# Ledger of designs, part 36: designed miniproteins, single chains, continued (4)

Each design is a single chain, and the fold is of that chain. pLDDT is the mean over its residues in the fold that is shown.

## One batch from the design tools (miniprotein)

Design m13307
Fold by ESMFold2-Fast:
Structure m13307 (fold): chain A 81 residues (1-81)
Amino acid sequence: AEAQRELEAALAELRRAEAAGLTADERALLRRQAAVARLVAELTGNPEYLELARELERVAEMTPAERAANEALLAENLAKA
């Protein structure tokens, strides 16, 4: 039940974000935050910030089609257990 509850909450948030869409300014903000995280990783040597930067950049670059494909894959994986 816990995993299903977390997935349901995540899917609800994903649907909300997808319905709103990521605007150009929101994507620009994510790219800016990714650049800052990358700089912090370089300055501190902490790989956690580099991974954060990569994730932020991935989300910012994600197209609506790729987002929908990822949601479909996640739903299929959940249905199979």
Scores: mean pLDDT 68

Design m13308
Fold by ESMFold2-Fast:
Structure m13308 (fold): chain A 93 residues (1-93)
Amino acid sequence: LEKYFEAGKEYAKSLSDEEVEELVKKIIEALKNNLLVEEEQRLAALGLLEELIKRGRIPEELKEEIKEAIEPLTSDKNPLIAERAKRVLELLE
């Protein structure tokens, strides 16, 4: 996961604003439809969202949808996912 987080950080740096919007919308859709069935997938998605938020690259219009999509993960069975989801929500405030 540390390797995937570092790869996600460089990936987030290389994306255009249009690509960021498209990626964020895909992550929101995947979370809302419970498509991220593996714990590693949910951690990677949260890690990428966290990096994009810290870089100020999240469109304002998508912040509420991200909050709604992430909120169920704050009660995830994996405490690392639950903690990271809570941290991402705090960063969106």
Scores: mean pLDDT 79

Design m13310
Fold by ESMFold2-Fast:
Structure m13310 (fold): chain A 61 residues (1-61)
Amino acid sequence: SELDAVRREMEELVRKIRELERQLAQETDPDKRAALQKEIDELRQRLLALVDEYDALASAL
């Protein structure tokens, strides 16, 4: 279903964010920390868009 597809994409994004957050916690180089933070922020924005999409699809049922 479309809900299953969105849920899988959300789970993938949450997993990637957690992996990057773990990398950020261990990183000491400021430039690499900035790059990791930017990637985390971009993935969090994608996740928020998917949450809105999921809520819209679930509410239509």
Scores: mean pLDDT 86

Design m13311
Fold by ESMFold2-Fast:
Structure m13311 (fold): chain A 97 residues (1-97)
Amino acid sequence: GAVEEAIEEIEEALERAKELGDKLTITALESALELLKEARELLEEGRIEEAKLLLEIALGVVLITKGVLKLAGASEETLEVLEEAIEALERVLKSLE
């Protein structure tokens, strides 16, 4: 499902972030992944609104991190890794409409 696909995509993004060595990107993706896994458990319990809130928080963390890094002149590759995570989280949120 959309949540499981997003977990795999963010785990792949996290591996790429670790190769790039950007600590802020790594921390943001680890935080987003933890929130996404918690949201998955809430969805399994039928707690959809609480899951949406955690997903929105995860999206916010990644969006803020991308904005900060863009202003700091981070590489295109680093920004693309964050964009992949943003798109994955947005797809999950859209699937819950």
Scores: mean pLDDT 89

Design m13312
Fold by ESMFold2-Fast:
Formats: C-alpha cells, sequence, structure tokens
Structure m13312 (fold): chain A 83 residues (1-83)
C-alpha cells in the first residue's frame, strides 16, 4: 500500500544520506510528498500541503547541502500518512 511504499522511500532517503548524496535523498522526500497527495485524495488541501512541505524540506537540503533535512521531512510526512 501507499504507507509501505512511503516507508521504502524513507529507507532509500536514509541510505542516500549515508552516502552523502543530498540530491538522491531530496528526490526520495519529493516522491514521499507525491504519495501523501495520493494517500489524502479525499482531503486534497491536506495532500497539497504535505507535497509543499516535502518540496520545502527537499529544497532546504539541496541549498544547505544537509541531506538530514530531506530525511527529517520524509519522516514527518510518513508519520502523517500513518495517522
Amino acid sequence: GILEEAKKLLEKAKEYTKKGDVEGAAEQTVKIGKLALEAFSDDVTRGIGLVLRAIGYALDALWTGDAERAVEGAEEIVKEIEK
């Protein structure tokens, strides 16, 4: 399901972070944001908000060079999908 896919992408984001691949980690966070939009298809405003939040964390990671920012965003969005 969507939650299982989001958790796999979070694991990939963490692996990219261990390798120092900020772009790889950021890409996984954006993909998790897209899954949140699908998970909240009955609450489009919430889904859009989570996508924008994912993009914000991904951009912050890219601009700061801190892949942990992408992982932080990914973890928050996965938690929202779990609720």
Scores: mean pLDDT 86

Design m13313
Fold by ESMFold2-Fast:
Structure m13313 (fold): chain A 68 residues (1-68)
Amino acid sequence: MPSPVEQARALLDELRSTHSRREVINFVESLIAHLERELAEETDPEVRAQLEAVIAELRRRLAELKAE
């Protein structure tokens, strides 16, 4: 099965092909905020580690999108 990080990369690549840059930026910012809220409420250390990895990848991609 693909890792959560690989799933996040695939989702972002798909969105970039079908949506405007501004729409993708807005979506990613909203998703990061949602996942950070979920991380704050999550008690399972394995799930927390997966959420942290996905948030880190989304933040990296968001920085790249904003630099374009």
Scores: mean pLDDT 81

Design m13315
Fold by ESMFold2-Fast:
Structure m13315 (fold): chain A 83 residues (1-83)
Amino acid sequence: MEKLLEGEILYALALMYYSIALMEEDLEEQIELLEKALELLEEAKKLVEESDAPEEEKEKALKEIEEAKKEIEKKKEELLKKL
């Protein structure tokens, strides 16, 4: 379960970047923070997919990552329209 745990840590870190982005006032800096969050979520997804964890645990983690990616990508798209 090492890769699953590593993926979950990267997921948590991505959510931290997303939270910081939502508090940021500079539009370009917000976009940069959202990009970092998306990069971390993509790495988290890869680690979860490569893990030897039970399928049910992998499915839950992948669902959480996908939901977070959709939310962050939508926010980034909204901000890019204002740039």
Scores: mean pLDDT 85

Design m13316
Fold by ESMFold2-Fast:
Structure m13316 (fold): chain A 67 residues (1-67)
Amino acid sequence: SAEELVRQEVSPEEILKRIKDLMEKAKKAYEEGNKSQAASYTVAAGILAVMAGEEGIELYKKFLEEL
């Protein structure tokens, strides 16, 4: 928890932005048929969503509904 809070250039807002970026990359990879890359981006987004809490989890769920 403390380690995440003291990371340079990483704020709650930046974590949410990274979740969004990873979800868009996952969607693109999925549309291109690259299942391995899509899975990797999806897992990474999920980890960040848990770290971001309720707002991150809600954002991640919206992404999963679009797949």
Scores: mean pLDDT 75

Design m13317
Fold by ESMFold2-Fast:
Structure m13317 (fold): chain A 79 residues (1-79)
Amino acid sequence: DVEALLERAGEALEAGDKEALAALLPELEAARRAAEAAGDEALETRLLGALGEIYRALGDEERAAELFERVRERVAKAA
C-alpha cells in the first residue's frame, strides 16, 4: 500500500528518524518504479517529492536537489 508507505515516510520525517527513513528508501524507490511503469504520473511525482525530502533529511543534498528538479520539471510540463 503506497499510501501507508507515504504515511510512514511522513511520520519518520516529522520525527527525524533517520534509521526509519533509510529503511523506507528501497520500498519508496520500488513504488516509484512501479508508478513509472504504470504511467501514474501523479503518484510518481508524489514519490519523487517524498524521496527528495528523505535524501535531504539523510544529508544527501545533491540527490535531493536532483529529485526536486525532476518534480519541478514534471509540474511545469503538466501546467
Scores: mean pLDDT 84

Design m13318
Fold by ESMFold2-Fast:
Structure m13318 (fold): chain A 81 residues (1-81)
Amino acid sequence: SSGAITILRNALKEVEETLSGEAKEKIVKLLKEAIEAARRGDYEKAIEYLKKAIEEVEKNMSGKLKENLVKAIETAIKELE
């Protein structure tokens, strides 16, 4: 849905501005793959990539930025279900 894609694009921008190095590259790749899958209507694959993105966020981030990003991704998953 357009709502999920908007949420994920905002999350992608936050990651690109906040993180660096390998963690940034991994999370950016997963979010981009999720956006592309969602645009194709492949919601199962989009959700798979988003769950992996949450795992990488949980490993590489902390505090309010982590909480906000996880919540945004979980909201996008719910929109795609």
Scores: mean pLDDT 86

Design m13319
Fold by ESMFold2-Fast:
Structure m13319 (fold): chain A 104 residues (1-104)
Amino acid sequence: MAAEEARRAAEEARRAAELSGDEGVERTALGAARSAEEAAELAERGDWLGASLSAGVAATAAAMASTSARLGGGGEGSEKAAEEARRAAEEAGEASLEASKQAL
């Protein structure tokens, strides 16, 4: 369900932030987590259009965090941060798509 996917995206984005060791990646990942949390709340209220848009923002931010973590180059933490951010982007993208189906 869209709310569940959005919550998973928020959790994964928070893990990416914790693992990153880079302030820029941390900030971007935390932004993704906030947008994903908002998407979950909107979906729970039946605001499917709002949920879809917020989840889309979360997916974009998480994808950016993943790319930045990979390009920043540095150890196991950066690799794990990139992986968690990539999963967050996938889950947020799924939440956006599911919410869009409900909005129609």
Scores: mean pLDDT 84

Design m13320
Fold by ESMFold2-Fast:
Structure m13320 (fold): chain A 57 residues (1-57)
Amino acid sequence: MAEDILNEVKKALENGDYEKAKEIIKKHRDTILSNKVLARKILEEFAEKVQELFQEA
């Protein structure tokens, strides 16, 4: 379950669909907040994408 949320967020970010990534996080907010490992992994995925965008710009 937690891995499914992370995978959906990763796919949305890979597609450049930030609104979809945001909606996935919003739908699963309670699960993410109760799972510190999942929350940290999602934050890491966003951080990696932000770094990629700075290098591509």
Scores: mean pLDDT 75

Design m13321
Fold by ESMFold2-Fast:
Structure m13321 (fold): chain A 88 residues (1-88)
Amino acid sequence: ARELARRALELAEEALELAKEALKQAKTMEAINLATAAALRASGAQFLAELALKSSGERARRLAREALRDAEAALELAKEALKLAKAS
């Protein structure tokens, strides 16, 4: 559980940095919206990962799995946002 939570935190931080970079480069509404969605999801994943690290047992495992899923999704959105921002 703690390994999953730590991985989720790492991915969420990476996604947030990429989303911020995408927002700086974004010149279209589509790129801005996608980067914003990525940043929000990354922030949510970070929050869940922090809760997982402060929790124990089944609650920690559930929160860690949820955080990892959200962090992976946020990273994918952030990469797409950067690609779209650079293509603009």
Scores: mean pLDDT 85

Design m13322
Fold by ESMFold2-Fast:
Structure m13322 (fold): chain A 60 residues (1-60)
Amino acid sequence: SRLRRLAEEMRRAAEEDRRLSEELLRERGDDPTGYAAANILLVGSDVNEMIAERLEEKAR
């Protein structure tokens, strides 16, 4: 279904954003802009995971 496929895409995007956040913290964690960007990516990742869960529930 379209909802299940969208949930998979959102989970994949969340994983990519989490990974990018980890790289930013390693390379630019001491830079306030880098730190802020990493935290925004982590929040976005969590929100995408929550939306994916709701989409998976509707795909049942």
Scores: mean pLDDT 84

Design m13323
Fold by ESMFold2-Fast:
Structure m13323 (fold): chain A 92 residues (1-92)
Amino acid sequence: GADAAGALIDAMRRAQAAGATATVSLKGDEVILTISGASDEAIAAVQAAAERARAAGASATVTQDGDTVTLTVSGLDATSQTAVVLAGIGEA
């Protein structure tokens, strides 16, 4: 639970440190992290977060469209979902 949320928050921070814009949204039981202006470093961070989320028992998919990378994670508990959303609000 917490490990998957931590992976998302870490990816968001790494992407922003690399100069990208990170946005978090909820769609049903899915947490969607969208990174715009993603560098290769930001893309690698999102891919690493997806692998870490899967290792923690969550479902994670990464989709790339140009310089926009979307990480969709499902299987997080409500507390973990709230933590990721609050981190996104605080860093946006």
Scores: mean pLDDT 75

Design m13324
Fold by ESMFold2-Fast:
Structure m13324 (fold): chain A 85 residues (1-85)
Amino acid sequence: DAAIRAEAQALIDGADALKARIAALQAEGRLPAEAAALALEGVDLYRAAAEAALAGDLERAAELRARGEALFREAVALAAAHRAA
């Protein structure tokens, strides 16, 4: 599937830039360290999901994506709680 390959490649290519941005936000004090750690793990899981999809393992890709989504959701909740405190 050309669409899946294109999206997977974009995720792989963007992963390092996104990780650098998350690290910069944490260093600036705009993102708590716990939320930054979860977001970084989420990026790594999304990259692994993209790699699995490119290898043809769509079941594993879906599982890894779901784990990444859960970590991003938790990171957002922690960041929101930190701002509300």
Scores: mean pLDDT 79

Design m13325
Fold by ESMFold2-Fast:
Structure m13325 (fold): chain A 100 residues (1-100)
Amino acid sequence: SRAEEREKFLASLPKEKQEAYILILEIIDAEIQGDEEKLKEAQEKLKKLNLPKEEIEKIKKEVIEEILKELEELKKKAEEAGDEETLKELEETIEKIKKL
């Protein structure tokens, strides 16, 4: 359902913003995973879109806010389930994203 909601949201955006949104998600994911090659590739693709810096920063903020909301919901479910390992991993991921 969340994948379907994200797909529907992306489909509502202009094509150039859809591409920027996807690339910004890839950048955030690569930074969390420490994947330097994936990070470099996604950053180069984002630069090729030739979008204004202010537009990129606005999309990045929206993406980060959406990811944080999703992670906080997952954190709440892990806490209710008593899944201490998942809770710790989610807390570490949230802290990394907040620093972006």
Scores: mean pLDDT 80

Design m13326
Fold by ESMFold2-Fast:
Structure m13326 (fold): chain A 74 residues (1-74)
Amino acid sequence: AAVSRLEVVVYDAETGEELARFVYERPADVGAAIREAVEAAARAHPGKRLVAEITVTYEDGSVERATGEFTGPA
């Protein structure tokens, strides 16, 4: 199904603080958008343990969610 909205929210894994939020309307490449958001957050927070919460909303209103951990470069 076509994606209407992609939201990537990045949190500090230790504190739960929201550090960054990326919103894409009708992204042409969902995987590329997720990669760009995660890489940007990692560069902004070197050495931190981070959690990305990914929400994909489809044109029919259905929603998929995923969560992943990553670390900013030293």
Scores: mean pLDDT 82

Design m13327
Fold by ESMFold2-Fast:
Structure m13327 (fold): chain A 88 residues (1-88)
Amino acid sequence: APEKVKVEVSGDVLNPGTYEIPVDTKLRDVLEKIGLPEKIIEGTLDFELKDLSKVKTLTMKVYFEDGSSGILTITPTEDGYKLELTML
């Protein structure tokens, strides 16, 4: 497995763009580094990038400390992942 993967981030994040992220980085830490409009609820999205599916798109509902929510879509690519966040 590559030590780093390409993560393409779009949607309702503060700093969309393309990042090279170590595969042992937690999804929560990736999103917090890129910048979110709201704080993610503690104990959620503690999966490392290496533990994500390499063959299928994952869609999950994300909950924030202010009571808001969003939809996170994770699509594997040849070089890593695409992450798209849509706030509800």
Scores: mean pLDDT 80

Design m13328
Fold by ESMFold2-Fast:
Structure m13328 (fold): chain A 57 residues (1-57)
Amino acid sequence: AEEAARAAAESMRAYAAGDLAKAREYQNKSVRLASLSEEAAKAAREAGTKERRALGL
């Protein structure tokens, strides 16, 4: 999570400096890390749903 935020911040700094190539590079890294975080969050939500069903909630 922090790595994705850091990559996004670096992308914004590169964009502000006019370095579009580095901005794109960091943006792609941020998107990749965000996708991994989303997959982990989805797995956690599915695990939570199964746990609640097992508890009769």
Scores: mean pLDDT 74

Design m13329
Fold by ESMFold2-Fast:
Structure m13329 (fold): chain A 61 residues (1-61)
Amino acid sequence: MAEEVKKALEEAGIDAEVKQEGDTITVRVRLPNGDVVEITSKDPEKAVELALRVAEAARAA
């Protein structure tokens, strides 16, 4: 799951560190403006969606 999340974010051009512990996935997204956002979820699809939204908001601004 962490591998799939990381791959999806890399395909979107997002610099992110992904870690999985049990059923919990933690994603650290590095934004183009230098900010770092940490997302924690038990659902890998939700983790990807939240990371994409955060990165899109930063890039669109």
Scores: mean pLDDT 76

Design m13330
Fold by ESMFold2-Fast:
Structure m13330 (fold): chain A 67 residues (1-67)
Amino acid sequence: SAIDLIEEALKRAEELGLPRVAELLRRALEAAKQGDTSPVEEAGVLAAIEGDEGVVRLLSEAARLLK
């Protein structure tokens, strides 16, 4: 599910030491449970800036499932 993908992205961000991405993903996870996709898109942009392809890929798939 989209929630599972966001949770996996959060775990990856924490393992890689990306605190800004991890904090935004915690917000995105809660928002996604309420049907709000905006923080997921924001997290994807930040992950792309941080340069982690794995987090970006997980969030792109999550966004696809939420559309």
Scores: mean pLDDT 79

Design m13331
Fold by ESMFold2-Fast:
Structure m13331 (fold): chain A 65 residues (1-65)
Amino acid sequence: EAEALLAAGRAAYDAGRLEEAARLFLAAARTGGPAVAAEAAAELRRMAAEDPRVAEALAALNGAA
């Protein structure tokens, strides 16, 4: 199911729904195995560098909030 969350996150990002994309990637990282979590975290890091709104999702993934 984590693969579906990754796909949904990418679709949301492509549609410009950054908050939804960040939430979906965060869910994928928490639900999937290490490979999926690493991929979702990489997507979130790239998005956070581009858009600060995503930084909150990355902080949540790191357990900061």
Scores: mean pLDDT 74

Design m13332
Fold by ESMFold2-Fast:
Structure m13332 (fold): chain A 82 residues (1-82)
Amino acid sequence: MAAELFLERLNELLGIDARSVEELREALLARLGDEEVAERLAEFVRGALARAEAAGDEEVARELAETAAEAFRAAEAEVAAR
C-alpha cells in the first residue's frame, strides 16, 4: 500500500509511468543517457521504496517520493552539465 503510493507519487512528480524499479531504471536510462547514473538512482529508489513499506504511512510515502524526485533532478542537472 505505502509502496504503491510512493511509486504513484514519484511517477507524478517525474512525469514517468513506471510500475516497477526495473521500468523506472529503463525510463531513467532513456531520459539521462547515462547507465551508471540510472543504476545508482534505481538503487536509491529501491531503498526509498523499502522505507515507505516499513513506515506504512501515506504521508511518509509521499515525502520519500519527493526526496527521490529531488535526487533524480539533481542527477539530471549533473549529467546535463557534462
Scores: mean pLDDT 77

Design m13333
Fold by ESMFold2-Fast:
Structure m13333 (fold): chain A 96 residues (1-96)
Amino acid sequence: MKVELILEKEEDGQKILAFAVEANEKTKAISDANIDAARDMGLPDEFIEEARKKAEEKLPGAAVLILTFDPSVPGVKEFNPEEALKRLEEALKKLE
Protein backbone atom coordinates (compact mmCIF):
# COMPACT_ATOMS: atom_id res chain seq x y z
CA MET A 1 0.00 0.00 0.00
CA LYS A 2 1.35 3.45 -0.96
CA VAL A 3 1.04 6.67 1.09
CA GLU A 4 2.66 10.01 0.22
CA LEU A 5 2.73 13.44 1.87
CA ILE A 6 1.49 15.82 -0.84
CA LEU A 7 0.86 19.12 0.91
CA GLU A 8 2.16 20.78 4.09
CA LYS A 9 1.12 24.22 5.35
CA GLU A 10 1.21 26.11 8.63
CA GLU A 11 -1.50 28.71 9.34
CA ASP A 12 -2.34 30.52 12.60
CA GLY A 13 -0.06 28.17 14.57
CA GLN A 14 -1.76 25.02 13.22
CA LYS A 15 0.01 22.51 10.99
CA ILE A 16 -1.98 21.18 8.02
CA LEU A 17 -0.87 17.99 6.26
CA ALA A 18 -2.44 16.33 3.22
CA PHE A 19 -1.68 12.72 2.25
CA ALA A 20 -2.36 10.64 -0.84
CA VAL A 21 -3.45 7.16 0.28
CA GLU A 22 -3.91 4.11 -1.96
CA ALA A 23 -7.61 3.99 -2.82
CA ASN A 24 -9.94 1.19 -1.79
CA GLU A 25 -13.61 1.22 -0.68
CA LYS A 26 -12.78 1.84 3.00
CA THR A 27 -10.06 4.49 2.49
CA LYS A 28 -12.36 6.38 0.07
CA ALA A 29 -15.16 6.38 2.67
CA ILE A 30 -12.78 7.65 5.37
CA SER A 31 -11.36 10.27 2.98
CA ASP A 32 -14.88 11.56 2.17
CA ALA A 33 -15.75 11.80 5.90
CA ASN A 34 -12.40 13.49 6.65
CA ILE A 35 -12.87 16.09 3.88
CA ASP A 36 -16.44 16.83 5.05
CA ALA A 37 -15.11 17.33 8.61
CA ALA A 38 -12.31 19.60 7.30
CA ARG A 39 -14.88 21.75 5.46
CA ASP A 40 -17.05 21.94 8.61
CA MET A 41 -13.96 23.16 10.54
CA GLY A 42 -13.56 26.01 8.02
CA LEU A 43 -10.81 24.62 5.77
CA PRO A 44 -11.18 26.39 2.36
CA ASP A 45 -12.47 24.39 -0.62
CA GLU A 46 -9.49 25.76 -2.60
CA PHE A 47 -7.10 23.93 -0.22
CA ILE A 48 -9.08 20.69 -0.52
CA GLU A 49 -9.05 20.89 -4.33
CA GLU A 50 -5.29 21.65 -4.36
CA ALA A 51 -4.72 18.56 -2.19
CA ARG A 52 -6.86 16.42 -4.53
CA LYS A 53 -4.93 17.67 -7.59
CA LYS A 54 -1.54 16.97 -5.99
CA ALA A 55 -2.73 13.52 -4.87
CA GLU A 56 -3.73 12.66 -8.46
CA GLU A 57 -0.28 13.79 -9.70
CA LYS A 58 1.59 11.64 -7.13
CA LEU A 59 -0.71 8.59 -6.97
CA PRO A 60 -3.47 8.46 -9.65
CA GLY A 61 -6.86 7.51 -8.22
CA ALA A 62 -5.69 8.09 -4.63
CA ALA A 63 -7.88 8.96 -1.67
CA VAL A 64 -6.95 12.17 0.20
CA LEU A 65 -6.55 12.48 3.96
CA ILE A 66 -6.17 15.91 5.61
CA LEU A 67 -4.85 16.26 9.16
CA THR A 68 -4.77 19.49 11.19
CA PHE A 69 -3.02 19.81 14.55
CA ASP A 70 -1.23 22.26 16.81
CA PRO A 71 2.46 21.23 16.95
CA SER A 72 2.98 23.31 20.13
CA VAL A 73 0.62 21.06 22.18
CA PRO A 74 2.60 18.79 24.56
CA GLY A 75 2.58 15.16 23.46
CA VAL A 76 1.90 15.91 19.78
CA LYS A 77 4.59 14.51 17.46
CA GLU A 78 5.05 14.66 13.71
CA PHE A 79 3.33 11.82 11.87
CA ASN A 80 4.97 10.10 8.95
CA PRO A 81 2.74 8.68 6.15
CA GLU A 82 3.39 5.07 7.29
CA GLU A 83 2.14 5.82 10.83
CA ALA A 84 -0.96 7.56 9.43
CA LEU A 85 -1.70 4.46 7.30
CA LYS A 86 -1.24 2.13 10.30
CA ARG A 87 -3.70 4.20 12.36
CA LEU A 88 -6.22 4.12 9.49
CA GLU A 89 -5.99 0.30 9.33
CA GLU A 90 -6.56 0.06 13.11
CA ALA A 91 -9.58 2.40 12.90
CA LEU A 92 -11.05 0.32 10.04
CA LYS A 93 -10.76 -2.87 12.15
CA LYS A 94 -12.73 -1.19 14.98
CA LEU A 95 -15.53 -0.25 12.53
CA GLU A 96 -15.96 -3.89 11.42
Scores: mean pLDDT 69

Design m13334
Fold by ESMFold2-Fast:
Order: C-alpha cells, then structure tokens, then sequence
Structure m13334 (fold): chain A 57 residues (1-57)
C-alpha cells in the first residue's frame, strides 16, 4: 500500500541519516537495511534497501 511504501522509505531515510551523522556504524546500517528489505512487502522499498546495502559494502 502507499502507506507501507511511505513507512518503508521513511525508515530507510532515517537509517541513512543516522549513518551520515555517525549515530550508527556502517555494520548497524547494513543490518537495519537488510531487516527492512526482508520485512517490507513493497518491491520498490526492498530494491532501494538492497542498493543502499551494496553502496555501503
């Protein structure tokens, strides 16, 4: 749903922002993005999360 897509994108944005601010480690960011990719029912959210993981590795 649109609400699930927005929630997933918001969660991803928070992970990215926290990583940039140095609030979480790269390893924590990868773990959170992997969890988001596994849990999200939205294909676009899963794809973007996987791309962020690849960019951090």
Amino acid sequence: SSEEALAGLQEMGEIVAATRAGEISREEAIARLRELADRSPIPAVRQVAREEIAWLE
Scores: mean pLDDT 84

Design m13335
Fold by ESMFold2-Fast:
Structure m13335 (fold): chain A 117 residues (1-117)
Amino acid sequence: SLPPTRVLILGAGGETGLEMVKALADAGAHVVASDYDPERLKKALEAGATDYATTPEQVAEAARRSDLVVILVPDEKAPETARFVVAHAHPDTIVSVFTKDPEAAEKARAAGATAFV
């Protein structure tokens, strides 16, 4: 059998992040949750994430081992987060940013991520 798909979710404890964690975990993916807020991180683990990454070093290592990285951080942090993740991710890793700000989306794409508005 193939190993499970590995997904890192940054901002995993927000409303959208929790829905993604649950859906991906229910589908059999190995979900690594990251969130700056410990209460939100706890909710992501309760939603089905099996691992977490909280330090920059842990996020970099998780990105390197992930098939997909989903970035659901505040719009103002999305470009810097995308740049950091792309710099450390495996070349075959898909890095996807979800933002409500078209300018943040453009900057994330310039950093090498896919971005959705």
Scores: mean pLDDT 88

Design m13336
Fold by ESMFold2-Fast:
Structure m13336 (fold): chain A 107 residues (1-107)
Amino acid sequence: MKEAEEAAERARKEGGEGAKIAGEGLAGGARGAEEHGSAVGAASAGIGGAGAVASAMLGVGGEKGKRAAEAAAEGGKKAVKAGKEGGSKATAEAAAEGARKAAEAAE
């Protein structure tokens, strides 16, 4: 979870429009986590963060943006599934992995 938040803050510090979208998505996910408790909220934060990154990458452009969006979407789906099967730790790990793959695809 912290890695996704740090990635959003890093992107926000860079000052791009995509950074603001990613930051807002992660903030929305974090609010959901606070309202619904740790396990359900962690899954919501993972999906929100992945979606925000995907949106930002589509704005950056091209085939790399599309690959980043797909990686983020798959990460979000796996985070929800992992949460149901393995609890909040598995959800956090799947969400962080999805965010990393999205960032790498954007290179």
Scores: mean pLDDT 53

Design m13337
Fold by ESMFold2-Fast:
Structure m13337 (fold): chain A 79 residues (1-79)
Amino acid sequence: LQEQLERALRQYKFALDSARVLRELGDIAGMVRALEQAVAALDEATRVASELSPELGKAYQAKLQEARAQLQAAKAELA
């Protein structure tokens, strides 16, 4: 479980870094796709974290809600 959490968090960070680079290049569509990958990775991390600790799960759930809101804002910018 801990190794799964670490992998999911690594995927999340990589996706966020990719989104930042794509935004700097003006590739808004690419940025949205990278943010979708980040949300998916964080969703996986939240599920694993909840199995390890209820407190950790709650913390990640809050971050996931924030990440989803940011993704929706980015999609609105693309439209």
Scores: mean pLDDT 82

Design m13338
Fold by ESMFold2-Fast:
Structure m13338 (fold): chain A 74 residues (1-74)
Amino acid sequence: IGEEVERIYRELRELVAADPTNQNARALLARFDAHRKAGLSYEEIAQHGARTAGLETPEEYLERVRKEIERLRA
């Protein structure tokens, strides 16, 4: 799970680097940066996201985030 969160974080950084004017991508990256600055591990970020979104598992949350990233690319 942590490796998947790290991959998502890396993909967000790549999206922002490729298009710095993408405000939605920058906002999502800023949320991840804020969680990391608050001391949350990658696993804790996924758990927190799942609970906040009302999802059953961290894996479901990460699937939702991946779909959001694909929308940001499109």
Scores: mean pLDDT 75

Design m13339
Fold by ESMFold2-Fast:
Structure m13339 (fold): chain A 100 residues (1-100)
Amino acid sequence: KVAEARAYYEKGLELFKKGDFEGAVEYFKKAIALDPNLSAEVYYNLGLAYAALQKFAEAVEALAKALELDPDYEKAKETLETLKESFPDNEELQEALKKL
C-alpha cells in the first residue's frame, strides 16, 4: 500500500518536472487514494500542480490539507502567500483563501 502510493507520487513528480501538470495531478491523486495521510509534501505538490493549471480552489484546498497534516510546513504557507500576492484580482483564489 505505502510503497505503491509512493511510486505513484514519484511518477507525479516526474510529470510535474516535465511540465505535465494534468498528469502530475492524476498521479498525485492516485497516491492519495491509496494513502490519504502519506505526506504533507504530496498535498503540497498537488497544490502546486493545481495552481499551475489555474485551478485555484483545488490548489488552496490541497495546500490547506498539507498544513492540516503538518502545521509547520513552511513551503505550503509561503505558496499560499505567493498565490495571494500574484493573483490579487482572482476572485476564486481570494474566496478560497478566505474560507481557510
Scores: mean pLDDT 83

Design m13340
Fold by ESMFold2-Fast:
Structure m13340 (fold): chain A 90 residues (1-90)
Amino acid sequence: MEVFVDNFKDGVEEGEKLKKAILENKGKELTVIIKTEVAPGADPEAVAEGAAAAVVQAAEALGIEAEVVEAKVLELGETTAVVEVKIKLK
């Protein structure tokens, strides 16, 4: 399953969308696509790591153990990035 999270939108609504996807995919793999703000000249590896850490923390806050399978930057603009995070949920 795939869920899209836009950090430029309402954080409560986007956070609930992510929580729902995590709960519905417990024991499965989940792909999270995150649109986020970045500094100009941001390192793609650091951006991917930050996005992956945020998704893992969201799962752990729900009592669900998560392992990062893959995290990659799909698009990198001057002030925005789109990151794909693939996690395995226990």
Scores: mean pLDDT 80

Design m13341
Fold by ESMFold2-Fast:
Structure m13341 (fold): chain A 146 residues (1-146)
Amino acid sequence: MERVRREYERARLYARLTRDYIELAKQAKKESEEKGIEYSKNAARKFGLFAGAVGDAARLAADAGPEMAPLVRELARLMVDVGKGMLEVATKETLSDVLSSALYLAGVFEASAARASPEVSAVLRKAAREALDIAKEAIEKKKKLE
């Protein structure tokens, strides 16, 4: 329980840091394309750390029991919110990082679902599909920037 909560709070911290850099990238884009790109790269780095923390929390939650279903649901909502924000500020280079993190999370959620209780498994499989949707949006956006 405590270990799951710790990784969840770590995920929340990196989500906040990612959102802060997303807002900096949006603001800088109006004044300096170079600064906008730099903040987008920092957002992508924080998003990678966020994905790692979400993955760790999901693995631990899968092992902890059915009472973890609400926490996994909150992790999935947080992932979708932050992931969509990343897609708004992503450059051609950082789209590859978003894609990599989203595919990583989809894989972790599916693997964790296979060994989880039915309640947690259902939420993890839904989260995996939401991660794949973010990955698909990253691929489509990257094609448009070719």
Scores: mean pLDDT 88

